# Designs tried in a protein design run: designed miniproteins, single chains, continued (3). Part 31

Each design is a single chain, and the fold is of that chain. pLDDT is the mean over its residues in the fold that is shown.

## One batch from the design tools (miniprotein)

Design m9050
Fold by ESMFold2-Fast:
Structure m9050 (fold): chain A 94 residues (1-94)
Amino acid sequence: SIEDLLKEILALLSEAVSNNRKLSEAEKARVEALLDEIRARAPAELQPLIDELRALVEEFMNTDLSAEEREALLARIAEVAGEILRGLAAIQAA
């Protein structure tokens, strides 16, 4: 499910923040694969939020950020993931 894919991304990023470490190349490749799968599975109405999520996650993985900036970016990534899940629930209820 998209929820499980989002949870895996958030778990990987949260672990990296908590341990003050960069993602490995294998972890980056896994995150990119998860984002591609989310994009492929998501309805057209949610594509703008998925594009925003991808941009934030790519910034997290590929930018030299302070610990505070990484925490702030993770919080924003979690916020957008929550918006995607609420959007999915709304579409399924319609």
Scores: mean pLDDT 87

Design m9051
Fold by ESMFold2-Fast:
Structure m9051 (fold): chain A 90 residues (1-90)
Amino acid sequence: MTPEQKKALTLAGFRLLAAESELYLLRTRYSAQVPQELLDRLEAAIARARELYAKYKANPSDEAIKKELEAALDETNRLLEEAWAMVQAA
C-alpha cells in the first residue's frame, strides 16, 4: 500500500466515524426534529459507504471502488447537512 493510499483510507475512515457519530447524536438527541425516513436513509447511506470502505481497504489500487466510496461519502454528507438544517430550523 502506497503512502497516498494509506492517507486516502485514513481520511475515508475518519469521515465514516464522524458520520456514524453524527447519526447517533441525531437519533438520541434530535429524533423529534428529523423525520425517521431521513434518519433511515442516512443509516443506509452510511452502511453502503462502510461496505465500500471495506472493499477499498482490501483493494486499495481499485480506482472504481475508490470513486464509488467517494460518491457514497458525499451522499452521506448531503443527508447529514439536510438533517442538521432541520435541527437548526426547529
Scores: mean pLDDT 87

Design m9052
Fold by ESMFold2-Fast:
Structure m9052 (fold): chain A 83 residues (1-83)
Amino acid sequence: NPILEAFRKALAELGFTITSERVSGDVIELTATAGTATLNLTINISEEKIDEAIKGLREILEAAKATGGSLTATLSDEPNVFT
């Protein structure tokens, strides 16, 4: 899965250890940790959006590491996924 591989690489490069991975159809759910920071990530994107999604991920991960807390994010091609 090229999307999952890209996110594994990006998370590792940013110092996060993936603790849980789940793939269900086109939806990827990841949990990762760095020190006291915890990231819960839901991914439902097209392969064409990998580079854009990874860029956004780097920005949110720097914020998560700065706070040391829990961050939950959803990445999607759909314009209205956040509640």
Scores: mean pLDDT 75

Design m9053
Fold by ESMFold2-Fast:
Structure m9053 (fold): chain A 88 residues (1-88)
Amino acid sequence: SVIERFRERLEELLKELEETKDIEAFLKRFTGLVREAVAEIAALPDPAEAQRALEELKKLTIETLKWLLEKFPEVDKEKIEELLEQIK
């Protein structure tokens, strides 16, 4: 599923962040990953399935961004809020 692939890619990206501590690189790649998942969901044949997948993607994105703010308080809150606005 699109969401399972998103979770797998997110897990690898989070692992890389733990090793590199490169928040800027993480945010750039994470934003790309979210946009790719949105496009894949838009291509799903069942509108109801697409809507459920989009809602789950939004929840995972919000949870990840909140986790990032808690673990890396040096992250610019305005930048995170801009990313959240883009996924709406």
Scores: mean pLDDT 80

Design m9054
Fold by ESMFold2-Fast:
Structure m9054 (fold): chain A 68 residues (1-68)
Amino acid sequence: SKEKMAEILLSNFKELLSKISDEEVRQKLLEEVQEILDKYISGEISLEEFLERMTDLYLRIEKAIASE
């Protein structure tokens, strides 16, 4: 289900975000993850758009971790 996939993805992203020491940066990125997941679950965005946005966000999180 979309809900189960969202829970797994959110858990995985929270683990990645835990590597960011700046609480404000971490919180902002977490909110962006949650927004994308919510839009996909509600049907506001397609699977293709969802995967594109999540991939872009993942790369931004990796860059934030590397910049710490």
Scores: mean pLDDT 84

Design m9055
Fold by ESMFold2-Fast:
Structure m9055 (fold): chain A 76 residues (1-76)
Amino acid sequence: SLEDIKKEFEKKYSPEEAEVGIEAAERAQKLGLSDEAIRTAANWAAFLYSLGLSKEEAVEIAVAVARVLQRMEEKK
């Protein structure tokens, strides 16, 4: 769940990385994506931010990746 992602990220990432990941997860959830896609968005956003991308860039790219994953799952 989104709440489980928040707790996990607060323990494993820096506060800033956790915040970016959680924001991506919240955006993915609002778009109606699956729990797997929401988790993918969170992990990608935290990772991209750690590489030096801005919060906004990291969240946008991560959510786009999660949406592609969702479409691939629906093709089965």
Scores: mean pLDDT 82

Design m9056
Fold by ESMFold2-Fast:
Structure m9056 (fold): chain A 57 residues (1-57)
Amino acid sequence: EEERIKKLLEDFKKDYEKNPDKITLGMIEALLGWARERNYQEFIDELEKIKEELKKK
């Protein structure tokens, strides 16, 4: 399970770096909801950082 979560996070980071404009606040909020329900704190922390980066734009 932990390896699957790390892979999901890495794939998401790759997509974000490739096409940051394609990632919306709605997508981040949906992923945050999913991660919070599962207490994946590292994933939550990374998504919160990306959310703040998007808000600065």
Scores: mean pLDDT 74

Design m9057
Fold by ESMFold2-Fast:
Structure m9057 (fold): chain A 99 residues (1-99)
Amino acid sequence: DVEEALRILEEHGLKEAAEIARAGAEAGDYRGAGLGIVLWALTNNWSREDLAAAVRAAQLLGLTLQDMLDFLDHLSSRKNQEVLDERKEEWRELFEAAA
């Protein structure tokens, strides 16, 4: 559902996330595209509504909650742990709500 993921991102004005999703899909790397959307969201301090849209798009690209948590665990070992732990909980809630 690459087209649906792109539609959601573009409707929310998340142009850079949509470009990441499109590039990953063209390369056949749907999981990488989903992870790229997550990384983009972590750097842009998105609203709750925009984060929910990003999570839904990542799920449509095949990203699971476990994939996202594993990725954030790798990031937290090299970044501020407290900030990433807060983001992990927020993303978990959004993934569960979007499922």
Scores: mean pLDDT 72

Design m9058
Fold by ESMFold2-Fast:
Structure m9058 (fold): chain A 89 residues (1-89)
Amino acid sequence: LLERARRLEAEIAELYERLEELPEEAQREALARLAEVDRRTREEIEAAIRELEEAGASREEILEKARELLVRGLEEAARVLREAVERAE
C-alpha cells in the first residue's frame, strides 16, 4: 500500500503541473471535485476507524483499513485529474 501511495502521489504531482496549463475555469472545476474527494475520503476513514474500534478490532487492523481508504482516495484524485487533462486535449 505505501509503495502504491507513493506512485499515486508522483502521478498526481505530474497531473497538477499539466492542470496548470488548462483554462482557469477547468482548473477551478477540477479543484472543486478534488476537494469533494478529500472530504469524502476523510469522512470514510473516520467512520471506518470508529466502526472497527466498536467491533474490537486491533490497532493493526485499524491502520491497515485506514491505509486502504487513503490509497482509494488517492486513486480517485488521480482519476479526476486525468479526466480534467484528457477533456481539455
Scores: mean pLDDT 81

Design m9059
Fold by ESMFold2-Fast:
Structure m9059 (fold): chain A 93 residues (1-93)
Amino acid sequence: STVEQIKEEIAKVVFYALLGKPEEAEKAFEKAKKLLEEQESLSKEEAEQLLETIEAAKKFAERYAEKYNKYEELEWVLKKLEELKKLIEEKTR
């Protein structure tokens, strides 16, 4: 499903950024954004799943950044996840 693809791309944004692969992280972000923009609307259930995925991704990124001193990568990740969150909220009816 499109929701599962978006969830996979969100995970890739976090993992690639924290692993020091910014090009791959940016491509994953752009793909997630495009998939979201191509949706006419999101159901409340689909939006809830995606928002839960973003919150889980934020918590993982924060914990990883604290353990490995990846605070610059964390700042970028949090900014990109916030952009996706706003788009999800905009598409939710």
Scores: mean pLDDT 88

Design m9060
Fold by ESMFold2-Fast:
Structure m9060 (fold): chain A 67 residues (1-67)
Amino acid sequence: KEISLEELERAGVELLVTTGDVEGAEDLGRAAKALEAQGLSSATLEEVLSLLTNPEAKAFLRERFLS
């Protein structure tokens, strides 16, 4: 399944609101900006994870999109 830029931005807000992790939320925001700069409106989970550096942001995204 692909993750849209909107879903990725919402994930960053949700992480911040639920955990207070500013660094993780910023990492998700940077990933969204990187995809937008490439002209992409969505990406696979693997593609987004490759753009993240924060381990909590990676874990949160996996949990959210792991069916």
Scores: mean pLDDT 80

Design m9061
Fold by ESMFold2-Fast:
Structure m9061 (fold): chain A 77 residues (1-77)
Amino acid sequence: SEKEKIAEESIKLAREQIEKVVAQADKVDKAAGEAARKYGKELIDLARKNVENSVGYASGGVIGSIGILIQAELEKK
């Protein structure tokens, strides 16, 4: 469906953002990089499960905010 196409493109962009955040964190602290990578995987898995269950992303949602969520998680450490 159109919603699935939009969601897949959003997941692709989010994955690229996750890679950049992980690389940045890894330069500062390997533990932070590992945490970012793990959390990023969990967010992508959640997003894919959401698409598979036909839960649409009608307007800006969790996929669009993945980078912000990862940074917020890293700030707790």
Scores: mean pLDDT 64

Design m9062
Fold by ESMFold2-Fast:
Structure m9062 (fold): chain A 68 residues (1-68)
Amino acid sequence: MTPEQRKKAEELIKEASKEQVAKIKAVEAEEEAKKKAGKELPKEERQKQVSQLTADALRAIGDALDAG
């Protein structure tokens, strides 16, 4: 891994982490809204949404590293 690739990877991880946190907060806000409406999401479905967001972020980092 070159120093340039490592710096790029660190920036991508930082960006992905910020986006990940924002997406998790959005899911939590939606869950709270549904909870107030009496339509709480099942625990398993919530966990799958968070896992999907994490997987998407990791894939984006991997694809960017392969490209550059």
Scores: mean pLDDT 71

Design m9063
Fold by ESMFold2-Fast:
Structure m9063 (fold): chain A 109 residues (1-109)
Amino acid sequence: SVEEELKKLREVAERSNKAFEEGYKEGKELDIEERIEKARELVEKAKKGTVEGIELLSKAYGLLLAALNEARRRGDAEEERRLSELLEEVGKKAAENIRLLEEKIRKEA
């Protein structure tokens, strides 16, 4: 049903938001290169069309956003550009994973 589909999608959104906040918080305690390395590992582990995959990508996005904010504070324009490009790549992968999961939820509803 549409109601069951919407409930499942809300649960995915809440889990994604929590993972993002966790990644951003953890990222504040790491240097920029450690944040990038950890984010890349999470992206590699993210399975397409899974809730866990979306959570891992959301956490990676949080880590990279923390790195971007640090680069901005330092006035490092080159690192800002690099991190913005990485954020765009992770965001695109997250959007693809969400679409695949939405299709699975619709088929099960």
Scores: mean pLDDT 85

Design m9064
Fold by ESMFold2-Fast:
Formats: C-alpha cells, sequence, structure tokens
Structure m9064 (fold): chain A 99 residues (1-99)
C-alpha cells in the first residue's frame, strides 16, 4: 500500500533532519492517531515527544500562537524548526478537536 511507502519517506525525511529513531516512531504514531480522529491518544504521544504534560500542551495551544509553540519546542527539545512546526500544528489541532 502507498501509505506505508509514504510513511517510510516521512521517516527518511526525519532522519535527514537528525531526528532519533524513537522520536520518529512516536511522530508516525501521533500522525496516525490524528488522521484516525484519536486526538486524546495523539496528545498522549505528543506529551511523550515534547516532555510536557497534556495539561501544559492544552495551555500552550490556548495561550500561544503556532509560531510561539514551535519556537519553544526548538529551544526546549533542540528539534529542527520544521519538526517543531509539525508538532505545534498537531498540538493545536488535537486540543481544538477535544475542546
Amino acid sequence: ESEEEELERFREWLRSLGVDEETIEKLVKAIKAVLEGKYEEALEILSEITGLSKEELIELAKTKSLDEIADYLVKEKGLPPAVADLLAKMIIAAVRELE
């Protein structure tokens, strides 16, 4: 199925950015959860990736812009800006769908 090929290309892209394998697999799992409408599960995975609690992620999504969340994640986790932007988008989407 083309989906598995697309996910493998996504993993390769993350590796090219210097993301570790554990974080790559968590990101893939989070994307799948978001696509399946499993926003609570997505937030749990995003909590693991960022090191922030679900409560802190909800607060960030309600009080900060996408750019501010992405910048915070770059500074806190040392993730590439493109990955931080993706995480910020997923956090905001998951929180909005749950509230």
Scores: mean pLDDT 81

Design m9065
Fold by ESMFold2-Fast:
Structure m9065 (fold): chain A 69 residues (1-69)
Amino acid sequence: TDAERAEIRARASTPESLAALAARRERGLALIAAGRESGDEALIAEGERLVAEVDRILGTALALGEASR
């Protein structure tokens, strides 16, 4: 758990890692939009999962003082 949090903090503290997290969240939003347009509940669920995963990572990094900027 502490090692996992340190890994998340390290990843969130680099510009490349922040860009990767932003790209994952954008991909999740795109899947939600595509799923809503097509009526594909599985795409909506996958997109929501990706957004929640990124938000969880950023929330953990923020609690560690890394994602506030």
Scores: mean pLDDT 71

Design m9066
Fold by ESMFold2-Fast:
Structure m9066 (fold): chain A 87 residues (1-87)
Amino acid sequence: SSHLEQAKQALEEAIRAFKAGDKEKAAEYLRKALEHVEKAVEEGSLPLPEAIRLLEDIARLAKELGDEELYERAKKLREEVRKRFEE
């Protein structure tokens, strides 16, 4: 599976854990999702519009979890990806 597919799976697991009230597990999976998006961006192996959507979802959940570091990291990568997509 691609890093983008792994990022989607990790995000789905993070959302599931968050809904179950397991904030620690949600943060763990969310970090894994972001790491896979970072690798996919670096390798140029992803559809940029899909990466932007994933990063927005990651940032939103990170904010709900109160993980400021993960939130800022996702926002920064989203801005970088958006600039690459826009040229």
Scores: mean pLDDT 83

Design m9067
Fold by ESMFold2-Fast:
Structure m9067 (fold): chain A 89 residues (1-89)
Amino acid sequence: LEKAKQQAIEQLELMYRRALEILDAIEAQLPDRRDEIAALRRRVDAAYAEALQRINDAKTVEEIQQALQEFEQRLLEELGRARALLAAA
């Protein structure tokens, strides 16, 4: 269980960092949409914090996997919103 938590946290951190890099790149291209991108960033930050807590509190490998999958889904949704802003510009 402990090893699974460590691996999940590493994967979570990697996905989170990549998401922030993508949002930074999109913000640079859309300075007039900065407030909207900031809102997406806050949602990603909240999802990261929630996923991290769920992984730490997990009692089974299945719970760890569920937390990670839900984070991935939220991340895809928020990044999708950011990409839609870029496409509309």
Scores: mean pLDDT 85

Design m9068
Fold by ESMFold2-Fast:
Structure m9068 (fold): chain A 62 residues (1-62)
Amino acid sequence: MTPEQLIREFLTSVALGKLEEASEYFNRLPKDLQEAVKERARQAVLTLPDSERKKELLKWLE
């Protein structure tokens, strides 16, 4: 996969609460892209309904 595909798969997995899949894609990203991608994922998670999953995802993305 290209870095762009890894980013899209990661963001989609985070938005769907698929934390294990998200970690797999995230670990394959270049280190420089990881911080930017984390922030984009965090913004996506902030749009989700309030839940324990949302809280855990936000904590995981810090």
Scores: mean pLDDT 76

Design m9069
Fold by ESMFold2-Fast:
Structure m9069 (fold): chain A 73 residues (1-73)
Amino acid sequence: SIEEIFEETTKKAIELVREGKIEEAYELINKTVKELLEKYKNADRETILHLVGLALRMIGDVEDEILRIRKEK
């Protein structure tokens, strides 16, 4: 499901952030969002809004981890 793709991508992006690979984490996020938006571009409004909501949650979780690491170091 799209939820599973976002969950797996969030986990991988957080792992990259923990390794200090922030640029690679952003590249992974951008690639995943771009590919899903292209795949679902003709989907109904509810599906697109759900996808956008999942993307924002993923971005928020990754940004929170970046801020946590920067604040501790």
Scores: mean pLDDT 84

Design m9070
Fold by ESMFold2-Fast:
Structure m9070 (fold): chain A 85 residues (1-85)
Amino acid sequence: MEITSPRELSVTLRSYSEVYKGLDDGVSELFRRASELAPNVSVKDLPKVNEALAKFEQVLNAKGTRSQIRAAAEDVLKTVEELSK
């Protein structure tokens, strides 16, 4: 589902962080950091974050490798970091 608010973004990213706890602590930490920055993302920039999340979800749906999942999660964090400045 497409994210339409910074609050919804924060909740979604925090949910991914919780899902990956104990499964991949590296991915969990990437989403935790992204969720903390999410409130600083402007509504106009949410489409760019939605693109990064869509790529992450495509990797998950394709049963991607742990390395591919981590790379997609890193792209989500990087996108949120760039847009939260």
Scores: mean pLDDT 84

Design m9071
Fold by ESMFold2-Fast:
Structure m9071 (fold): chain A 77 residues (1-77)
Amino acid sequence: SMEEELKRKLEELERKVEEERERAAERTREAGEKTIEASKGTLEELFRAFADWARVQGEEMERVVEVRKELKREVEE
């Protein structure tokens, strides 16, 4: 009876350890999902900044072309 009680308590402890491992795995999964979501936001911001930079470079190049056209017109006058 006492031996059966000790065996039952050992089985209870083993189940508690399994439950704790399952909870740890769940927490790790949740942390991973949050990290991925945060990384997506950062990558989107980075890509937007790159797109904005590329647009500004294009506008600057267009401005240089227009200035060259104006200078050519003034020389041809």
Scores: mean pLDDT 74

Design m9072
Fold by ESMFold2-Fast:
Structure m9072 (fold): chain A 79 residues (1-79)
Amino acid sequence: DVQPLPLLQKLTEEEKREIVREAMKRLGLDPKYLPLLEEWFLNPTLTDRELAEKTGIPVEKLLELRQEVLDLANRKLQE
């Protein structure tokens, strides 16, 4: 089930984009998916399954990406 990432709502648009890009880079994901992944994190319109179908990224990899984004966002909010 998809849960919105409320931590991302506390960050500026620029900070959100930086966090998503860094998480994608760490996981070796193709940067062409950045706009779709930003929408997925910021707007819960797409389920993890629907995003996986659109991008070809496995759901398991999207869950890893979500965790990496949360870890990066938590560090940024604590500092």
Scores: mean pLDDT 72

Design m9073
Fold by ESMFold2-Fast:
Structure m9073 (fold): chain A 74 residues (1-74)
Amino acid sequence: SFMERLEKMDAILRRLAPNTASADSPVPEEVRKELAELVEDEEVAKRILAAKTYQEVTEVLVEYVREKVEELAR
């Protein structure tokens, strides 16, 4: 379900957070691939893989979650 994927995304980001000192901290490619596999949207997955920093990755994820929540409320 979407909620289970959201919980997995949160767990990955929490695991990453101790190693990211700022918004500009680089996100390892392996972690970006894990996050990309959890999204059902291929275009969003491509944007996650293209993102380099913690801020860029989280901005893509926040937008994705917002759009999915809006779709589910219809």
Scores: mean pLDDT 76

Design m9074
Fold by ESMFold2-Fast:
Structure m9074 (fold): chain A 60 residues (1-60)
Amino acid sequence: MPSRAERMFELILSLDLPEAVLEELKAASLAQLRRLAGQLGDTDASDEDLRELHELLQTL
């Protein structure tokens, strides 16, 4: 089963964001990622979910 971070990562990939924006996301703080999660409709993301998302973003 995909994790919450994996679902958010899939949504980010589906947005076809410019490379410059993806580079900004790789450097994002947990606070910035929490704001992004809220914009994607996920207001329940934990710090652990956001750390997992950050690690997934590094694979790009």
Scores: mean pLDDT 79

Design m9075
Fold by ESMFold2-Fast:
Structure m9075 (fold): chain A 88 residues (1-88)
Amino acid sequence: LLEKAREYIKRAAEELSEELKPKALEYGEKALESVKKYAEDPAKALEEVKEQFEEMIGLAAESPETAKKAYEYLKKAMEEIKKYLEEK
């Protein structure tokens, strides 16, 4: 189950701003879809997730402090995704 990863992604989006939250959640959903799509290729799944998370962090390019907070939540989401793929 990816529920913990989804919650961390939501927390990262909340750190960015109200205006950026919908776009951030879109990148987060694409990351989770990549995990499902490439479940049989964990390396590719993780590469796709990393790309989407980098897009989310890029939304906060003008606010390093906000980007750092969002990144900490995305790191936790990535750990949950890695656990999911390793146990699959």
Scores: mean pLDDT 81

Design m9076
Fold by ESMFold2-Fast:
Structure m9076 (fold): chain A 77 residues (1-77)
Amino acid sequence: GAMATPEEVARAVEEAGRQLGLPEDVIKAMSEAARDAVEKGYTNAQAIAAHAKAALDKGMTVEQASELGRRAAELLR
């Protein structure tokens, strides 16, 4: 398929974060970090989520970051 835009990835991360019941400030920060990750050349949803988590010290677990990446990837199909 076509390469996802930073905007498409940010929207997918926002929706995935809402599905996981994350706080809105965490969702916003994660979607902004995911946009930045795509702009830096990350194209794999798990790598994007890992980069976003590394940018955020907001109490998210590795398991939550992985699940966020999985759901965001599903939304980008």
Scores: mean pLDDT 74

Design m9077
Fold by ESMFold2-Fast:
Structure m9077 (fold): chain A 87 residues (1-87)
Amino acid sequence: NKEQLAEELENASDNKEFIEIVGKYFELPQEIIQEAIEEAEKKKLSKVESFNLLGNKLYDYMEEKNVPVVERQKVDEELTELLPYVK
């Protein structure tokens, strides 16, 4: 549910919670989610920067799994629609 996800992102108190919410929604492996959390913490990233980092990791993962272009475009559209809620 996109509306529920947007609300959860607005209410996320820190980057760890934020990255876990987005990563689990897009079904990223826990290993990749954990890597994103550690990188965001080391670099002291904002929510927007953490969102961009996670988006890049998601694109890399989809490429590795040979996800069809149509499905990748849907993910890109969802990421774009969520961007206003990342503050």
Scores: mean pLDDT 79

Design m9078
Fold by ESMFold2-Fast:
Structure m9078 (fold): chain A 107 residues (1-107)
Amino acid sequence: NELLKEVIEQIEAGGDVEEILELIANSKELSDDAKLFLSVLVLKIHQVPATEGLKLLSKYFELTPEQEMKVALILLSDVPPEEWLALLKELSTLSVEKIEKIARGTF
């Protein structure tokens, strides 16, 4: 997946979180569910606090109360950033269809 490879390259280069989120939001290949899922992974990898992460996501997504709760729980989870980055790298090897299925299973 070209978008995920570009996202990973920007993360590893120390790129700006908002620029990476904008890149994901502007994708033409992904559903809003998949974009939200990937955006949450990016926020978690950058260790963005849950309140700030939700505020940033609100610039690009109209979250339902249920989605806000799920996002907050993920951002509050005590899983190391390295594990989220490893997951993102694995997702980059998958087809768009498989990424969409994983995103729908999450949100």
Scores: mean pLDDT 82

Design m9079
Fold by ESMFold2-Fast:
Structure m9079 (fold): chain A 78 residues (1-78)
Amino acid sequence: LAAILAAKQAAIQAAIADPADAAIALLLVNAAAIALAKGLSLAEVLAFIDQLAAALNTPAATTNFAKAQVSALFAELA
């Protein structure tokens, strides 16, 4: 789990050139990992990401990239 999360964090930092957008994507994925650890479903976690992204005024591309990483994380944990 920690190793998978670290790999996702590295992928985000490599894929997103803007440091602020990369930091937001990293925050969204870390928040999703915490929500998963608390027993939330994928649907609840994605809704949580949407709320947090909206509060941070996040670009749609950054939010969609983070949501894709979270969906991949959930698939890897199955």
Scores: mean pLDDT 75

Design m9080
Fold by ESMFold2-Fast:
Structure m9080 (fold): chain A 90 residues (1-90)
Amino acid sequence: MELTPAQRWLEFAVVYANAGVKSLAAAALKRAVDAGITPEQLRIAAETLRRNGLKKVADYLEKAAELYEQGVNMEEADKYIQKAIDELLK
């Protein structure tokens, strides 16, 4: 089965983050969000990143997923995605 564009970009983001390729990980995460990533997909990515020691990135992605799922504060959810991207670039 073919992955959605969002799932494909999120898969690249996780792989690049785990490999320490920070700029490509950040770019792929942004592409995944722009392509319509789901809260469930964000939580799965966060779990994988947490297991690989990227706890702060994982915490931000889980918070973004929670806010997107609530559907009432999308601007705040987007801020948590940006915090995850900024943390990846450190």
Scores: mean pLDDT 82

Design m9081
Fold by ESMFold2-Fast:
Structure m9081 (fold): chain A 83 residues (1-83)
Amino acid sequence: MEELVEKYVERAMREASKEALRIYLNLPEDASDEEIRKALREELTKIVKETPPDQVEKALQKFLLDIQIIDGILKLKKGVEKV
């Protein structure tokens, strides 16, 4: 359980922008990497505890997808702002 949570924390930190993570987790814009990791662990642990064992990996994959959607929206907005 803890190993799976840490795997998805590290994956989110690698694959998503810091800005998307802060928005998804309702953190301040100046939140540190350590604060982001802490919030990710808390949220992922909650998902694992609230999800049936056979659906945990699908729920964690959905969590990453939700963050990736936010990151995609932020990248589109930044592209418009640079024009």
Scores: mean pLDDT 78

Design m9082
Fold by ESMFold2-Fast:
Structure m9082 (fold): chain A 100 residues (1-100)
Amino acid sequence: SKEEAEKNLKISGLLAEFIREVAEAARAAKLSPEQQQQILDIVSEMAGKVFGLVVDNKSIEEIKKVIDEAIAQIAAIAPELAAQFKALADKLLKGLEEIK
Protein backbone atom coordinates (compact mmCIF):
# COMPACT_ATOMS: atom_id res chain seq x y z
CA SER A 1 0.00 0.00 0.00
CA LYS A 2 0.99 3.68 -0.21
CA GLU A 3 1.18 3.82 3.59
CA GLU A 4 3.54 0.80 3.69
CA ALA A 5 5.76 2.37 0.99
CA GLU A 6 5.94 5.65 2.95
CA LYS A 7 6.75 3.74 6.17
CA ASN A 8 9.53 1.78 4.41
CA LEU A 9 10.97 5.05 3.04
CA LYS A 10 11.03 6.55 6.57
CA ILE A 11 12.76 3.43 7.96
CA SER A 12 15.36 3.53 5.16
CA GLY A 13 15.92 7.24 5.85
CA LEU A 14 16.52 6.68 9.58
CA LEU A 15 18.98 3.84 8.86
CA ALA A 16 20.83 5.88 6.20
CA GLU A 17 21.12 8.86 8.60
CA PHE A 18 22.47 6.57 11.35
CA ILE A 19 25.11 5.08 9.00
CA ARG A 20 26.11 8.58 7.81
CA GLU A 21 26.46 9.94 11.38
CA VAL A 22 28.50 6.89 12.51
CA ALA A 23 30.80 7.28 9.46
CA GLU A 24 31.20 11.03 10.20
CA ALA A 25 32.11 10.29 13.85
CA ALA A 26 34.73 7.71 12.77
CA ARG A 27 36.27 10.15 10.25
CA ALA A 28 36.30 13.02 12.81
CA ALA A 29 38.09 10.74 15.31
CA LYS A 30 40.76 10.10 12.61
CA LEU A 31 40.43 6.32 12.74
CA SER A 32 42.46 4.37 10.15
CA PRO A 33 40.77 3.73 6.75
CA GLU A 34 40.68 0.02 7.67
CA GLN A 35 38.87 0.68 10.99
CA GLN A 36 36.46 3.12 9.29
CA GLN A 37 35.62 0.40 6.71
CA GLN A 38 35.14 -2.25 9.45
CA ILE A 39 32.73 0.08 11.30
CA LEU A 40 30.86 0.89 8.05
CA ASP A 41 30.53 -2.84 7.21
CA ILE A 42 29.13 -3.61 10.69
CA VAL A 43 26.52 -0.80 10.69
CA SER A 44 25.53 -1.52 7.05
CA GLU A 45 24.90 -5.20 7.93
CA MET A 46 22.97 -4.10 11.04
CA ALA A 47 20.83 -1.72 8.92
CA GLY A 48 19.87 -4.56 6.53
CA LYS A 49 18.87 -6.81 9.46
CA VAL A 50 16.92 -4.02 11.21
CA PHE A 51 15.05 -3.10 7.99
CA GLY A 52 13.98 -6.75 7.61
CA LEU A 53 12.84 -6.98 11.25
CA VAL A 54 10.78 -3.75 11.04
CA VAL A 55 9.16 -4.79 7.71
CA ASP A 56 8.32 -8.21 9.29
CA ASN A 57 6.75 -6.34 12.27
CA LYS A 58 9.12 -7.93 14.80
CA SER A 59 9.24 -6.64 18.40
CA ILE A 60 11.22 -3.53 19.38
CA GLU A 61 13.15 -5.81 21.78
CA GLU A 62 14.40 -7.96 18.84
CA ILE A 63 15.33 -4.79 16.89
CA LYS A 64 17.13 -3.34 19.95
CA LYS A 65 19.13 -6.58 20.37
CA VAL A 66 20.48 -6.34 16.78
CA ILE A 67 21.34 -2.64 17.25
CA ASP A 68 23.01 -3.29 20.65
CA GLU A 69 25.14 -6.13 19.18
CA ALA A 70 26.37 -3.85 16.36
CA ILE A 71 27.10 -1.00 18.82
CA ALA A 72 29.15 -3.38 21.02
CA GLN A 73 31.20 -4.41 17.95
CA ILE A 74 31.96 -0.86 16.76
CA ALA A 75 32.64 0.31 20.35
CA ALA A 76 35.28 -2.46 20.57
CA ILE A 77 36.94 -0.97 17.44
CA ALA A 78 36.73 2.65 18.74
CA PRO A 79 36.19 2.71 22.55
CA GLU A 80 36.63 6.52 22.62
CA LEU A 81 33.44 6.81 20.48
CA ALA A 82 31.37 4.29 22.51
CA ALA A 83 29.16 6.95 24.18
CA GLN A 84 28.58 8.77 20.85
CA PHE A 85 27.70 5.48 19.06
CA LYS A 86 25.26 4.62 21.89
CA ALA A 87 23.59 8.05 21.60
CA LEU A 88 23.20 7.60 17.82
CA ALA A 89 21.74 4.10 18.38
CA ASP A 90 19.26 5.48 20.96
CA LYS A 91 18.19 8.17 18.45
CA LEU A 92 17.70 5.50 15.74
CA LEU A 93 15.68 3.23 18.08
CA LYS A 94 13.43 6.14 19.15
CA GLY A 95 12.80 7.04 15.48
CA LEU A 96 11.92 3.41 14.66
CA GLU A 97 9.53 3.22 17.67
CA GLU A 98 7.69 6.37 16.45
CA ILE A 99 6.94 4.80 13.02
CA LYS A 100 3.57 2.97 13.17
Scores: mean pLDDT 89

Design m9083
Fold by ESMFold2-Fast:
Structure m9083 (fold): chain A 74 residues (1-74)
Amino acid sequence: GSAERARELQIEAATRAARASRAAYERRVGPILAIEGDVDEQGRAVAVLTTAEGEVRLPLDPVVANAAFAEVAG
């Protein structure tokens, strides 16, 4: 349905935004082994970061997330 497609595009956009923001996140958490995006229960884009110490979830900049959404939704 339309809601399912919207969520798919949000997750794809969040993943692109997270990867674009890698250098900023590495300054906070150290070396990143894997990076992906997700959407929280409030519908906010989040970065899912795999480090040597485990998984860390951090909010994405809405401007970066919205720019990525425009790319994947077009």
Scores: mean pLDDT 82

Design m9084
Fold by ESMFold2-Fast:
Structure m9084 (fold): chain A 86 residues (1-86)
Amino acid sequence: SVEEAKKAIEEAAKNKDVEAFLKTLKEVIEKFPEEAAELIAYAMEAVIRYGDDEIAKAFEKFYKTELPEELREKAEEIFDSRTTRA
């Protein structure tokens, strides 16, 4: 389920396991294409809350090189709607 996917993303980020994190992201995007933008936005939140520099760099590379532009734009909109005031 989408909830299990979100938990897997969060756990991988907490463990700071770059390979597991990226593998989980790729798998859940393919498994839940309609929810892919939400899952990417959730991954962005998980990286910020629980990740380290290595996960952040790996995620940024994946985000910029492997994701379609439309999916990135939608994920950013979802992420922005959930950010705390600066």
Scores: mean pLDDT 78

